Designed miniproteins, single chains, continued (2). Designs and how they scored, part 98

Each design is a single chain, and the fold is of that chain. pLDDT is the mean over its residues in the fold that is shown.

## One batch from the design tools (miniprotein)

Design m7402
Fold by ESMFold2-Fast:
Structure m7402 (fold): chain A 86 residues (1-86)
Amino acid sequence: MVEELIKKISEALEKAIAAAEAGDLAAAQKAAKEALRYAKELGEYLLSKYSPEEAEKLLLEKYGEQLQENDEKARRAAELLHELAA
């Protein structure tokens, strides 16, 4: 479940970036909202099973590289969405 949710966040962020680069603000916003929904679901799942400290340790030790890639994608998506909305 954790790995699948991280992958879904990554895929949604990639869709948001692609739509934003194409100038499709509506599609980019939709994909960004999907990424946020999956991120919320991941957080709720982890906190239902682990303490915040245990969840952070699990994410960093097993999924650190995937999370760093998703953070970079999220920053890029946010920058592009901000520019399109301006």
Scores: mean pLDDT 84

Design m7403
Fold by ESMFold2-Fast:
Structure m7403 (fold): chain A 75 residues (1-75)
Amino acid sequence: VSPEGRELERAAREAGLRNVAAFDDLVWATDPRTGAPVLVWRDEDGRYVVALIGDDGKLRRGSGETLEEALEAAR
């Protein structure tokens, strides 16, 4: 796991995500509110990016300066 992946893993745990696992610079986790799988990474501008499956079964993306902001934007 890269140093960037470890930082993302820590941020994901601090944001309350479950089943957090890092693969390279990508984090896989579970949203405790929905039980849905969540992918977390950082974009080229250093912003957090989240991808999750919404209640409608569609892929949603959110971004923010913090992981919590990105999660709320994706919901």
Scores: mean pLDDT 77

Design m7404
Fold by ESMFold2-Fast:
Structure m7404 (fold): chain A 100 residues (1-100)
Amino acid sequence: SALEITRLAERAREVASRLIELYKKDPKGAEELIQKLKEVNPGAYRLAERAIELAKTDPEKARETVALWAVIEYHMGFGKEVEELLDTLEKLIDEIEKKR
């Protein structure tokens, strides 16, 4: 539904914002998170690296790219996988933030 797609896009944008903010405040912690993602979910790893790289020049484009990715995956039938990926990212961000 349009409401579910909107919520997923908003959640993806928020997770991207948190990742970008973590990279600005703690680049070493962000790199630790990215390396953990590589082992747990290689797709999430590639998305996170792409988002951080884009955010160096255009943070809004980075957020929108992650949101668009989530919407496309949802339409392809991978909505549950997107939610699980976002859950994993949020958990890892929380773990690094709690160490500070």
Scores: mean pLDDT 82

Design m7405
Fold by ESMFold2-Fast:
Structure m7405 (fold): chain A 83 residues (1-83)
Amino acid sequence: MEFSEETKELLNAFVKMVQEVAEEALRNKDQKLLKEIEEMGKEFEKNIPKIKTKEEAIDFLKKLASKLSEDVKERILKVVEEV
């Protein structure tokens, strides 16, 4: 049960970060950043049913970060470090 709450906290922090990045991309009309947000959303929906522990959530986020631009990668890694 404790691991479930920690996993939820980490995933909620990730969703909040994606929302902040989406607002930035819309404000700046950054098409490249919007595309990365769509990719993050698709990977999240695909992998969320497979994530049961905080460790699996961290592994997922690190793998996702490795596929994205340096700026987005840094933001994802900060989410992992903060939680």
Scores: mean pLDDT 79

Design m7406
Fold by ESMFold2-Fast:
Parts: C-alpha cells; structure tokens; sequence
Structure m7406 (fold): chain A 81 residues (1-81)
C-alpha cells in the first residue's frame, strides 16, 4: 500500500541519517547520499519524500549547519519511538 511504501522509505531514510551521524559525515555528504537514494528509487512517492527532506536540510544548512545536525538527531530519536 501507499502507506507501507511511505513507512519503508522513512525507515531507510532514517537508517541513512543514523549511519551519517555515527560516522561523523558532513551535512553535504548526507545530502549527497539522500540524493543518490532518490535517483535510484523508482517509486515516485519515495522519491518525493526524500527530495522534500533534502530541500529542508539544504535550507537549514544555509542558515546554520549545527541546527541541521540537531534537527537530524531529533528526527532519528523521534523515529525510534
């Protein structure tokens, strides 16, 4: 179902974010990994969700990279609830 695709996509995205944090990757490196995932995904719903996240991350990075890092840590914590 569409809802199952959304949940699976969110889980994979959270795994990418978590691995990025654990490996101390830059926000730009994380964005590059997410954009690669979006390009390889043939599901238009999954692609749209990842593209929307990349847009938010780029906007936050332009304001303050540390704010983007805090946001990502919060998102991972919320996803693990």
Amino acid sequence: SLEEIRKETQKKVMEIIKESIENKKSIEELIEELERFAKETKDPVAKKQVEDLVKVLREMKEENEEVARIFLKWEVEEAEK
Scores: mean pLDDT 76

Design m7407
Fold by ESMFold2-Fast:
Formats: sequence, C-alpha cells, structure tokens
Structure m7407 (fold): chain A 87 residues (1-87)
Amino acid sequence: DEEERERRRREEEERARLAELRQQGDALRKEFEETVKRLKEAKEKGDEELVKVEQQNLRQISFGLRKLAETIGDPEFLEQAERARKT
C-alpha cells in the first residue's frame, strides 16, 4: 500500500532527524567539556570578563543538551546531558 510506504518513509526521516539530534547532542557535550577547560584557563588568567562569557556559554550548552534530550525522549541521552552538566 502506497500510504503504508509513505508512512514508513516519514518514520525513517523521523529516525534520521533523531539521529542528527543525537549527533548534535554529542557535539554539544564535547563543546561543553572544552568550555569547562576554557573557563578554568580564564580563571587561572584572572580574566573576569572571559570567565563570565564562558559561564554564559556553559549555561547555553547545558540548556541545549537538556532540550535535545527532552525532544528525543531518550532517558539515556538525558543522563548523558546531566553528566556533561556536572563535569
């Protein structure tokens, strides 16, 4: 049935979008780790302005990870987002 095939195609496209969102989550998690390192370096330099910028970036990345986890509806991905936030 053509209608069944179209539904399966949409399900495959949805799975592809979810895979892309998971890849975005992995990229954000890596960037979160890098931002934590940059924040540490900024604190060691005594650059208060850069510290504030990196703290804001950290909050944005953490928020993005949680939002992606909620959108995907995957508990494991939510745990990954929490782990990245606590690092």
Scores: mean pLDDT 75

Design m7408
Fold by ESMFold2-Fast:
Structure m7408 (fold): chain A 132 residues (1-132)
Amino acid sequence: PVEKAYQFLKEKLPELIELGKLIYEALKSSDQQRLAEVEKRLAVILQELAEVFASLSQRELTHLLLYMADELLKEVSPEVVKTLVSAMIEVLARLSKTSDAATQALYQRMIRALHAVHAYIALEEAKEKEKK
């Protein structure tokens, strides 16, 4: 089950990289229409990921999303990754309001894991600044 979740996430990484860049650019340009279109695409991916993540423990989910962050950081700046993670949290919170109790609980578990990921990225940025 965990191996299937890693494989599925790895398959979605190129699209997540694209969406992260698009959200970052939309926020910089205050392009609300583009932001809405990109968030709609992100919602579809997050719903697909949630189905695969449903059987995972909180620990497995957190480790999986930390793996996602490490993979994204190889391709894009920490600012873009933090932007994507924040957008994922907001989209999941919005989706949870119209979801059944089980799906809502899953989205809240994903949000908790994403907050841990955001903190991890911020800590890694702080360490790099101290090395200079």
Scores: mean pLDDT 84

Design m7409
Fold by ESMFold2-Fast:
Structure m7409 (fold): chain A 99 residues (1-99)
Amino acid sequence: TVMDRLDEISALAQEAYKNHDVELLRKAVKRLLDLVRTHFPQNEDEVAKLAEEVLALVRQAEESKNPQESRKLLRHAAILVESTVTLLQMRLWVEQKAS
């Protein structure tokens, strides 16, 4: 179930980039923080810093008058969310292998 929730967060980030939907990125970040607080409390500070960076990129994308720069910023934000999801998924795999 935690793995399924991580997959859902990754899907939201991908959809946000594909559709240029900044609210989906905000939703992905909120779900990621909620998940981490519950299931990965040791990573809360790290993910909170990532969330601040992602939200800063989203704000820059919204404020940009250059469509190419806006797309680049949203892509960067989505990659940061997806990379964090991948790291958390790897931690779950390690926990499963620890007997």
Scores: mean pLDDT 83

Design m7410
Fold by ESMFold2-Fast:
Structure m7410 (fold): chain A 89 residues (1-89)
Amino acid sequence: MSKEELEKKLEELKKKSRELGERMIEVGTRAALLRMELAILKLMGEEEDEERIKELEEEIERLERELEKLKKEQEELREELKKLKEELK
């Protein structure tokens, strides 16, 4: 691989890392807001809120799974960036 190709790949990985970080913040913030809504509904103790509580718990679990996948992708990108930086030395 040429030096120019390695430099281009490094820039692409840096961009992906930034976009992934922004997505992690978005997903994490959404999960936090849903957790707050869930806590409020549980404090109210209304029987009619049971369906909404279940929906919120399922949405939170999905967002937490997405966040775990994003964290794994970020770690994989860090390792790839480290390897490329070593090749450019």
Scores: mean pLDDT 81

Design m7411
Fold by ESMFold2-Fast:
Structure m7411 (fold): chain A 69 residues (1-69)
Amino acid sequence: IEEEAKKFYELIKNGTEPKVPEKPSKEVRDLAIEIGLLLSDSQLAYIEKKFPEMKDFKKFLEILKKLEE
């Protein structure tokens, strides 16, 4: 999870993150807002697809937030 989050952060910074056509669930979008991450629907949907468990998804977002600080 930590390694995946760091790699994804680098991809976002470079604008090369994978694009997915799906929209994220309301739950993951609300969680990103609560944590204070400004991520696109495509970025959230990609993470959700890779980490469908809410516990893992939350941990991934917390690591991304820490990397932004």
Scores: mean pLDDT 74

Design m7412
Fold by ESMFold2-Fast:
Structure m7412 (fold): chain A 97 residues (1-97)
Amino acid sequence: MMTEAERIIRALRGLARTVESLLKDEKKTPEEVAEIVKLQLDHLIRQAKNPEIKEILERFREEVVEILKQSTDPDEAVEAIREVTDKAIAELKKLEE
């Protein structure tokens, strides 16, 4: 049976890949991508039953949105988002016990 943390980890990996595609392949603006990210993460936050997972998702949401607002280069934004995604996944993996 997939744990809540495992489901969220899968969703975050998918989100990071979607962000890369939207910024690099589809040439969407960072502002448009931030709106999409907010909608998807707000959905995950509402589904989260574990308060620690919810806190991790809320911090991740804030970090990703800030990166997108401050970034002028899509490649730099994608790398920064990958780093904060890996950090969030590492925190979630510690909760899988």
Scores: mean pLDDT 83

Design m7413
Fold by ESMFold2-Fast:
Structure m7413 (fold): chain A 95 residues (1-95)
Amino acid sequence: SIEVPEKSTASNEELKELVIKAASLSLRSLFEGKPKLAERANRLAMQIANVLRKKGVKVTSEDIKDQLPVKEVMESDPEEALKELEEEWKKYSEV
């Protein structure tokens, strides 16, 4: 098993929230005509969802749809929001 450093400890709920925010940002970016940013956000969501699956937590498209759009993500600058999500993920990612 990979040991998770103190600063990268995240609950399954926190990781699920990051997936939902990244998915929301991807949809928003597509709506605003920013496909490159949408692809980056989608890749982030997939990476986090894969880690959740390894932990035995199932994240379905239904789970994501029920919580979209995330108001916080919709009211922020999409490039800035993606950078914040990427920085949060770096703290939690297992390498």
Scores: mean pLDDT 70

Design m7414
Fold by ESMFold2-Fast:
Structure m7414 (fold): chain A 80 residues (1-80)
Amino acid sequence: MKELEELKKKIEELKKKAMDYIGQTARYVMEGIRLLFEAEDKAKESPEAEVLRQQADELFTKANEYDKKAEEYIAEIKKL
């Protein structure tokens, strides 16, 4: 019985971590897209547009990292 309770706690912990990473991935993607739209509204050679594109790229990189972590936790849950 104790083993079942420990498994339930581990599954719940992994679920929370996976959902947190999924949420962070979505937030970073949405913010990155927003920055790209702002960059498109700037002049082609605008230094501000370049900064916004760089910031968007950094957010997309973080989103990819968080998505990968979410997939790892989901895989662990599926093995339990």
Scores: mean pLDDT 79

Design m7415
Fold by ESMFold2-Fast:
Structure m7415 (fold): chain A 87 residues (1-87)
Amino acid sequence: SLEEELKETIEKIRKAKTKEEIRKIFGEFVSRLLAEHPPKSSEQFEEIVAILSEVQAVLNDPSASLEEIKKKVEEALRRLAALVKAQ
């Protein structure tokens, strides 16, 4: 289920040791999410794009700690899951 995949992905993010691991884990989740739950409207698509942009920004921020990145990515994962459930 989406909730089980979300929980598993969050645990993988929490255990990640590098920004590259986080980027890979997040990217794999997003690819699967969009394949299984394609956007229902242009508005939903724009909200998804905004969340992805926020994650890209924190991953590319040289001042961001690994812990701060994990927190932001976990928040983004929860927001993405909520968006695809809210039909």
Scores: mean pLDDT 86

Design m7416
Fold by ESMFold2-Fast:
Structure m7416 (fold): chain A 73 residues (1-73)
Amino acid sequence: HMEKPRAPTPEERQELLKRLEEAYKEFVEMGADPEAVKKSLEWLKKNLDDPVAYDIARETIELVERARKLREE
């Protein structure tokens, strides 16, 4: 797309990082490969000033929430 979303603020990045770390922990507890998840998390942390990476991190949190609901019924 040609539309460019705005860059996240430092405060938004810090808040998202906390949520992302919790999602990472839960994802591993649900049986995800810790090394694969860690690599994705590290890339996202390095690129959170990029709006696209920020959106990917947000979607990751949502996916973990959905996986938790499916597991717990």
Scores: mean pLDDT 73

Design m7417
Fold by ESMFold2-Fast:
Structure m7417 (fold): chain A 100 residues (1-100)
Amino acid sequence: MEEAEKIIEELKKKSEESGKSMLEVRKEILKEQSDKYTSWVEENEANLTDEDVAEIASEAYSIPKELLLDALRTEEGRKKLKEIVEKIRKAIEEEEKKRA
């Protein structure tokens, strides 16, 4: 729960600094990390470990590596990750509505 709040607060700060919406800031971060991820996977595809996948996803989504690693290995971890992602999404939607 606290992890989602930290991500939301960082997105708000970047939104205020850039003048862009939280949704736009997140899309830009995801695009930059997606490009980096694609290049890294092309070089290291044969040697990918769960820890490597969790680290890449952590950078892409700004979610703690430990939580992503748990999501890769356990059903309970996947449920926790989904809850965090939903909280972040709802916060972005709420901010977007206030800007409209």
Scores: mean pLDDT 72

Design m7418
Fold by ESMFold2-Fast:
Structure m7418 (fold): chain A 70 residues (1-70)
Amino acid sequence: SLEDEIKEEVEIILKRVDELLANPNATPEQLRDAIEYLEKLVEKAKEMGFDEIAEELQKRIDRVRAKLAA
């Protein structure tokens, strides 16, 4: 299904974001780019009614913002 295809793509994206979060050498530019990209995905997930996916994406945005602010 389209939802399953999107879940697979999102899982890959979240794994990459988790790698960025674990990287002590992540640059502010990389973190800002990740936030911008994830925010666009949250809007798309919400438009499609995939609330669980939107929530997981938002949690990663919050973590990236916390790392950027540190």
Scores: mean pLDDT 85

Design m7419
Fold by ESMFold2-Fast:
Structure m7419 (fold): chain A 101 residues (1-101)
Amino acid sequence: GELDEALLHDIALENRDKLTDEDVDKFVEGFKYRQKKYGDTSITLSDEKIREIALEILKGIKAGERDIEALIEKIAEKFGVSKSTVSTLYRLFLRFVASKF
């Protein structure tokens, strides 16, 4: 839920100095593996676009961003994708980060 997402975001902020571009690459690999294995077609973006969006999410986290709605809107505008798509990738990325720590 939203409370769980806020907690996951705080975990990411607390550990932001330990997060690298390699973590983004591992996230993308895991995301594509899940799409293939479970048949999730809700996000029809290239691996490169998913990686670029995840990098922008990471940049926001590293900058200490707490206005998640503003971050999602900025990324959605930059890549010409829906806020829903960015929100989904953001939630999955936070769960990936929490699973590492």
Scores: mean pLDDT 80

Design m7420
Fold by ESMFold2-Fast:
Structure m7420 (fold): chain A 88 residues (1-88)
Amino acid sequence: MEEEKEKVLEFIREAMRKLAPVTTPEQTPVLVGGVLRAIGYLLEGKPEEALQALIDTLRKLAETSDNPELRKVAREQIEEAEKLLKEI
């Protein structure tokens, strides 16, 4: 449980580091809302649900953003998150 929580937290940190520079002001509430939701699940001891909430948020950003860089980074992070989900 703690090891799984740590892996998800490390993923959130890395995803935010990569997404923040390419996220537009209009997309920022969607990204922040998704991250807060994921953290909420982690506080409840639900790392799989936390990671799934982040994946769902990243998919929404990839589908709704007109920024090609944000869409690319979001899709790359979805692939990494899906890989992590299979490991936990």
Scores: mean pLDDT 84

Design m7421
Fold by ESMFold2-Fast:
Structure m7421 (fold): chain A 65 residues (1-65)
Amino acid sequence: KDYALEVASAVLTGDLARAREILEEAKREGEDVLKVGEEAAKLLTALGHDDLAEQVLRMAEEIAR
C-alpha cells in the first residue's frame, strides 16, 4: 500500500484530517511515518506545492512521536 501517495492526494484535495488518519494508519501498520511523510512531501514539491510539503512533514513529525 502506497501511504505516501494517499497522504499527498488527501492534502491536495484539502482533506488534512484524512491525511492525518493515513499517517496514523501507517504508524499502526509498522511503517516509518517520517519516511512516508518525506515521500509524500517529495510528491507535493514535484507538483509545485512546497507549502503543502512542509505542512505534511510537520504532521508526520507530530504523529511519529
Scores: mean pLDDT 83

Design m7422
Fold by ESMFold2-Fast:
Structure m7422 (fold): chain A 110 residues (1-110)
Amino acid sequence: SPEEVRRVALEFIEQFEKLFDEYLAVLEKHLSPAEVFNIRIKLDYLLKEIRRAVEAGDVERVKEAIKQLIDFLESLLEYLKKRNLPEEAIQLVEEMIEGAKKALDRIEEL
């Protein structure tokens, strides 16, 4: 139902946002300030798009917005691997991807 989709999506966003500064603090150890800033802006934008889709009550738009977040995180993961960043940074982004995929799977089953 749209109400259950809203609950799952909002729970995911709130959990992601709670850890957001901790996630960026890990990346700041390994990336330039400009790279971290660009990642922050992109993640903030993508999370806001999910929130807008939830507020619109558009289930397909919520799924699409989460897929766009996953696509960005997978691109970020490949970028970090290509730069040979430490396992700490790689595992962090893998955990973000897993969380987003879990939320998407829960929504797709509703």
Scores: mean pLDDT 86

Design m7423
Fold by ESMFold2-Fast:
Structure m7423 (fold): chain A 80 residues (1-80)
Amino acid sequence: MEAELKAFAAELEALAAKPLSPLAERTIELIRRLGELVGAPQSAVEGSELAVRVLEAQGRLAEIEEVRRELERLLAEYER
């Protein structure tokens, strides 16, 4: 278990160092903007960014697009 956790930690560090696609980058920008508007804790913003990076690494681009669309809807609502 410890060896598996160390391997996962190394994979997460490597994932954080990889360049993002434009879709993932846009989604993370929306997460940061929404977090700033609602005063979300930095830990929540960082966790959400990591989740987007994991989805991209898994090739789950459709799910990233759904998240991006929902974030754009929420931003429009909070900016009213």
Scores: mean pLDDT 76

Design m7424
Fold by ESMFold2-Fast:
Structure m7424 (fold): chain A 66 residues (1-66)
Amino acid sequence: SKEEEAAKLGYQMGGGGPAGSIYGMMAAYYAARGDWEKAEEYAKNAGRFGGENTELNARAAAEKAA
C-alpha cells in the first residue's frame, strides 16, 4: 500500500521526470509481489530510458522459465 502509493506518486510526478527510475521502482514492486511477468516488463522499460536493472530483468526471466 505505501509502496504502491509511492510508486504511483513517483509515476505521476515523473510525467516529465526520469521514466527509467519510475519503471525501476515498479519492477522492484512487482518482483516483491512475485509477479515476475510485470517485473520483467517494467525492468525492460527502465532499460529503454536509461535506468536498466539487469539483475532484476535476468531474475524475472529465470523465474518465468522455471
Scores: mean pLDDT 60

Design m7425
Fold by ESMFold2-Fast:
Structure m7425 (fold): chain A 80 residues (1-80)
Amino acid sequence: VELSPEQQAILEEAVAAMEAAARTVLASGDEAVLARFRELTARFLAEVRRLILVDHGSVAELQAVRDRFFAELDKLRAEA
């Protein structure tokens, strides 16, 4: 299945945010923060997979999932 340009852009933005958060989390040395980061990324990827491959969700639904993920990453970075 081909991703739309809008879906591709959202996923690329999410990957960049994950990489930035991963650098901060790894630098913290906190195993609990790292475990929470892994859980957040796994949940985000599962939701994205379901929307794209199973539910054929809208760009707006994908944006909502991204926005929720970014808010959770921001909270995690504040704890790290």
Scores: mean pLDDT 78

Design m7426
Fold by ESMFold2-Fast:
Structure m7426 (fold): chain A 69 residues (1-69)
Amino acid sequence: MKEEEELLKKVKEALQGFLDAARAGDYATMLANLKKALEYRSKIKDPEKKKEVLDLIHQAAEEVGRIQG
């Protein structure tokens, strides 16, 4: 599960960049980081880790909704 742990770390890094970009109003960087998070998630095979990533993405999207609202 070493590769999946690295993928999870990369997802968290991408989502951090996504939130930072959202706070700055940088839509292009926000979208680029979201794409990275989704690409890393697609490579995760462990259903528990995949669910964790989905939950993290959902939480990040909710936070952006509050920032953009």
Scores: mean pLDDT 79

Design m7427
Fold by ESMFold2-Fast:
Structure m7427 (fold): chain A 65 residues (1-65)
Amino acid sequence: MAEATRRDAELARKYFKEKGLEEEMDKLIQSFEESGLLTREQAYAVFLALKEIEEAIDKIIERRK
């Protein structure tokens, strides 16, 4: 579990760092952790899911146009 969560965190960080959104991601993760809405691990899982959703949307858009 811990190793898989760490891998997911690294994938999310790399993706958003390449987008220039690393600071925004870190701020949101800290906000979620401080508010108690999500653990840090859950916040990284959400960002990984957002990465996958964005990639899926890009593929749908590319197929349509």
Scores: mean pLDDT 73

Design m7428
Fold by ESMFold2-Fast:
Structure m7428 (fold): chain A 62 residues (1-62)
Amino acid sequence: SAEEEKVREEAAKLMAEGLALYLGGTSAEAEVVGPGEAIITVEVDGERKVYHLASNGEITEV
């Protein structure tokens, strides 16, 4: 449903912010690409790093 999609989008954004803080980054952005799936972009030490969040919760650097 639309409500579930919105919750997943907000969860992805919070996860991106948390990942940025954990890595000592300065910014984070998340793009939801499917149910439970997102592309997370984090800036760490002046470098942009891209991660794929899979529907099973696995995070992999792209």
Scores: mean pLDDT 76

Design m7429
Fold by ESMFold2-Fast:
Structure m7429 (fold): chain A 77 residues (1-77)
Amino acid sequence: VVEDLLKASQAAREGNAEEAQKYAEDAFHKARDLGDEDTARVIRHAGNVAVELVKAGRPDQAAAVLESVADHVRETE
């Protein structure tokens, strides 16, 4: 989950909305498979926000959103 979120963050920083969404979806599915519905919901929301930020020409902000979620997930484990 954390590794997928960091990969999504890197893709977002590079301006690749499609790849960022793919990695965020991978993190979402992994969180769901682990039974962590609250974390899965946060990941889905952050992924959607990051994609819109990349499309708006704000890749650094998109990366920061995904990194913040990765840090939160790491701290709760």
Scores: mean pLDDT 80

Design m7430
Fold by ESMFold2-Fast:
Parts: sequence; structure tokens; C-alpha cells
Structure m7430 (fold): chain A 72 residues (1-72)
Amino acid sequence: TEEKEQVKKEVLKAATKLMEGDFDGAIEYLEKAKELSSSPEAQEHLDKAIEKVKQGDILGAIEHAARGVQAE
């Protein structure tokens, strides 16, 4: 769907920011992905990804962000 592609686009931008060490930028793009999502399950996973970034758990953030895209 168009929503799935938009969520995926913002998640990929967040992943780029994580690779750059820009955790604030990563959170910003994950919040945008969450706002664009029409799926409560996807929104829950994206919210968990944001919390993992805040904790410095980059692997956990990537796993939850991927699940968010898949749930959309």
C-alpha cells in the first residue's frame, strides 16, 4: 500500500541516521513513520523501536522497526 511504502521510506531514513550516530534524527524519522502508519500493530512496533534507540539498543531498534514495516 502507499502507507506501507511511506512508513518504509521513513524507517530507512531512521536507519541511515542510526548508522551516522544521529539518534535524535533516527527518533524523528521513526516518529514520522509512526504518524504515517495506519496499523496499530505497526505503530506499537515503531514506538518500541523509538524506546530501543533511547536505550542505545540499536539491534533492538532495527528489529522493532522492521516488524513495524512488516505489520503495515
Scores: mean pLDDT 82

Design m7431
Fold by ESMFold2-Fast:
Structure m7431 (fold): chain A 82 residues (1-82)
Amino acid sequence: TSVEQVLADAEAVLARINEFIARTEDEKLRARLEKLREKVREAVARLEANPDDPRARLEAEVTIGVAEIALSALELEEKKRK
């Protein structure tokens, strides 16, 4: 996967996290989402600092994938309460 694609995927995940933070009144959930956002931002910063490093790219891809799974799980749990 290209660095450009990884950065685009990160932007999409960050947008989803920011939207969830904006609409939640749950302080504990907000704190968890903010921590998740920080992890994604850190991985992106490392990749931008060294775009030629295949390890930095793989770490960013894994971090984004984990964040997407975590978000989907939180969204699913929210829907199950209906």
Scores: mean pLDDT 81

Design m7432
Fold by ESMFold2-Fast:
Formats: sequence, C-alpha cells, structure tokens
Structure m7432 (fold): chain A 81 residues (1-81)
Amino acid sequence: ASKENLERAAELLRERARELREAAVPRPELAAVLERAAELVEAGKVLEAEGLLLEAARTASPEERELLDALAREVGELLAK
C-alpha cells in the first residue's frame, strides 16, 4: 500500500468514528476503536490495526459487526493497492 492509500484508509476510519460519535444514539467506545485503528494505519501498523478491528468485532452487536465487516473490506481494498 502507498502512503496515500494509508492516509485515505485512516481518513475513512476517522469519518466513520465521527458519525458514530454524532449519531442520535452515540457509540463512543466503537468510535474510539476506529480512531485508534486510523492512527495505527497512518503509522503503517496495518496488522495491528486489523487485529484491533477483529477484536472489536468479537464483542460487537450484529449492527456494529456489519459496520466493521464493511470497513474491513473497504480498508483492505485500499491497502491492497
């Protein structure tokens, strides 16, 4: 993955985190996980970011799991380039 793709992946994670914090039913704990994953991606620590998202998915609600699975796919596509 290029540095530009790492930056774009981190931006996507931060945008989703903002949406989770500003939602009518805020999900600040999940937002914090996405913010931490974005920091790891920007630092090039992709495997650590993936591990963090997988761990969050284990304790996630079905709706949160769907969000995390969609994000993992989008981030993975960016990082494969």
Scores: mean pLDDT 79

Design m7433
Fold by ESMFold2-Fast:
Structure m7433 (fold): chain A 90 residues (1-90)
Amino acid sequence: SYLEEAIKHLEEAIEALRNGDVDRALQHLEKAREAFEKALKEHPDDEYVRQALMAVNAAITALRSGDVDRALELVEEALQFAKKALEKYK
């Protein structure tokens, strides 16, 4: 599912950020954003998917401004919302 794909990319982004690989983290966040946009088209009223997408957009902005700590916090927040959304479909 797009939601499981997004979660995978968020987990890869967290690992990349912890390893100091900002470029790799940004690539995974962009892929997570695309997957969440597709998930939101399938479930347009899902508030958790919307919150996860907002957190990913904020994380990308923080990372592009050089705020790695804030980006990591926001990615972890997006992951929590994504997992809550996934619980509805299991």
Scores: mean pLDDT 89

Design m7434
Fold by ESMFold2-Fast:
Structure m7434 (fold): chain A 75 residues (1-75)
Amino acid sequence: LSPQEMLARAAEILEEAGLLGGAAALRTFSTYHLSPAAAQQLLDEAARALERLAEETGDEKHRRAAEEIRQLKEE
């Protein structure tokens, strides 16, 4: 996946998890033509934020969203 595609897919994952602000931010970053390393750093930060949110809320949807974003980094 291109950096733009990874960030767009991550935004979709956040949107489905109900995190509309995070999704909007990642969609904006997808327009910047970021390097693969920069995109992967943003995905790692998003996944960590979702993992923290899952611990705080106990909501399984946040943990699943984090796993989906981590899978994007492996592409």
Scores: mean pLDDT 79

Design m7435
Fold by ESMFold2-Fast:
Structure m7435 (fold): chain A 80 residues (1-80)
Amino acid sequence: SSLREELVRRGRELIERIRELVERHRDRLSPETIERVLRQVEQFEELIRLLQNHPLTREVVERFLREMEQLLRELEELLS
């Protein structure tokens, strides 16, 4: 329970950070990059909702968090 809550919280925080970076730096990112990133964020939001309503495996959630963290790092590197 507590670990699942932590994963959901962390996922939401990462989504917010990614959205904020995209919005702040829209002029520095290609439209294609923005569209791709926002679609991936929407997929993660759906997964988080599914985790709350239907038990998903911890491994799947942790994999998506790792992918989200990687996406954030890639964006930060592009914007450096």
Scores: mean pLDDT 79

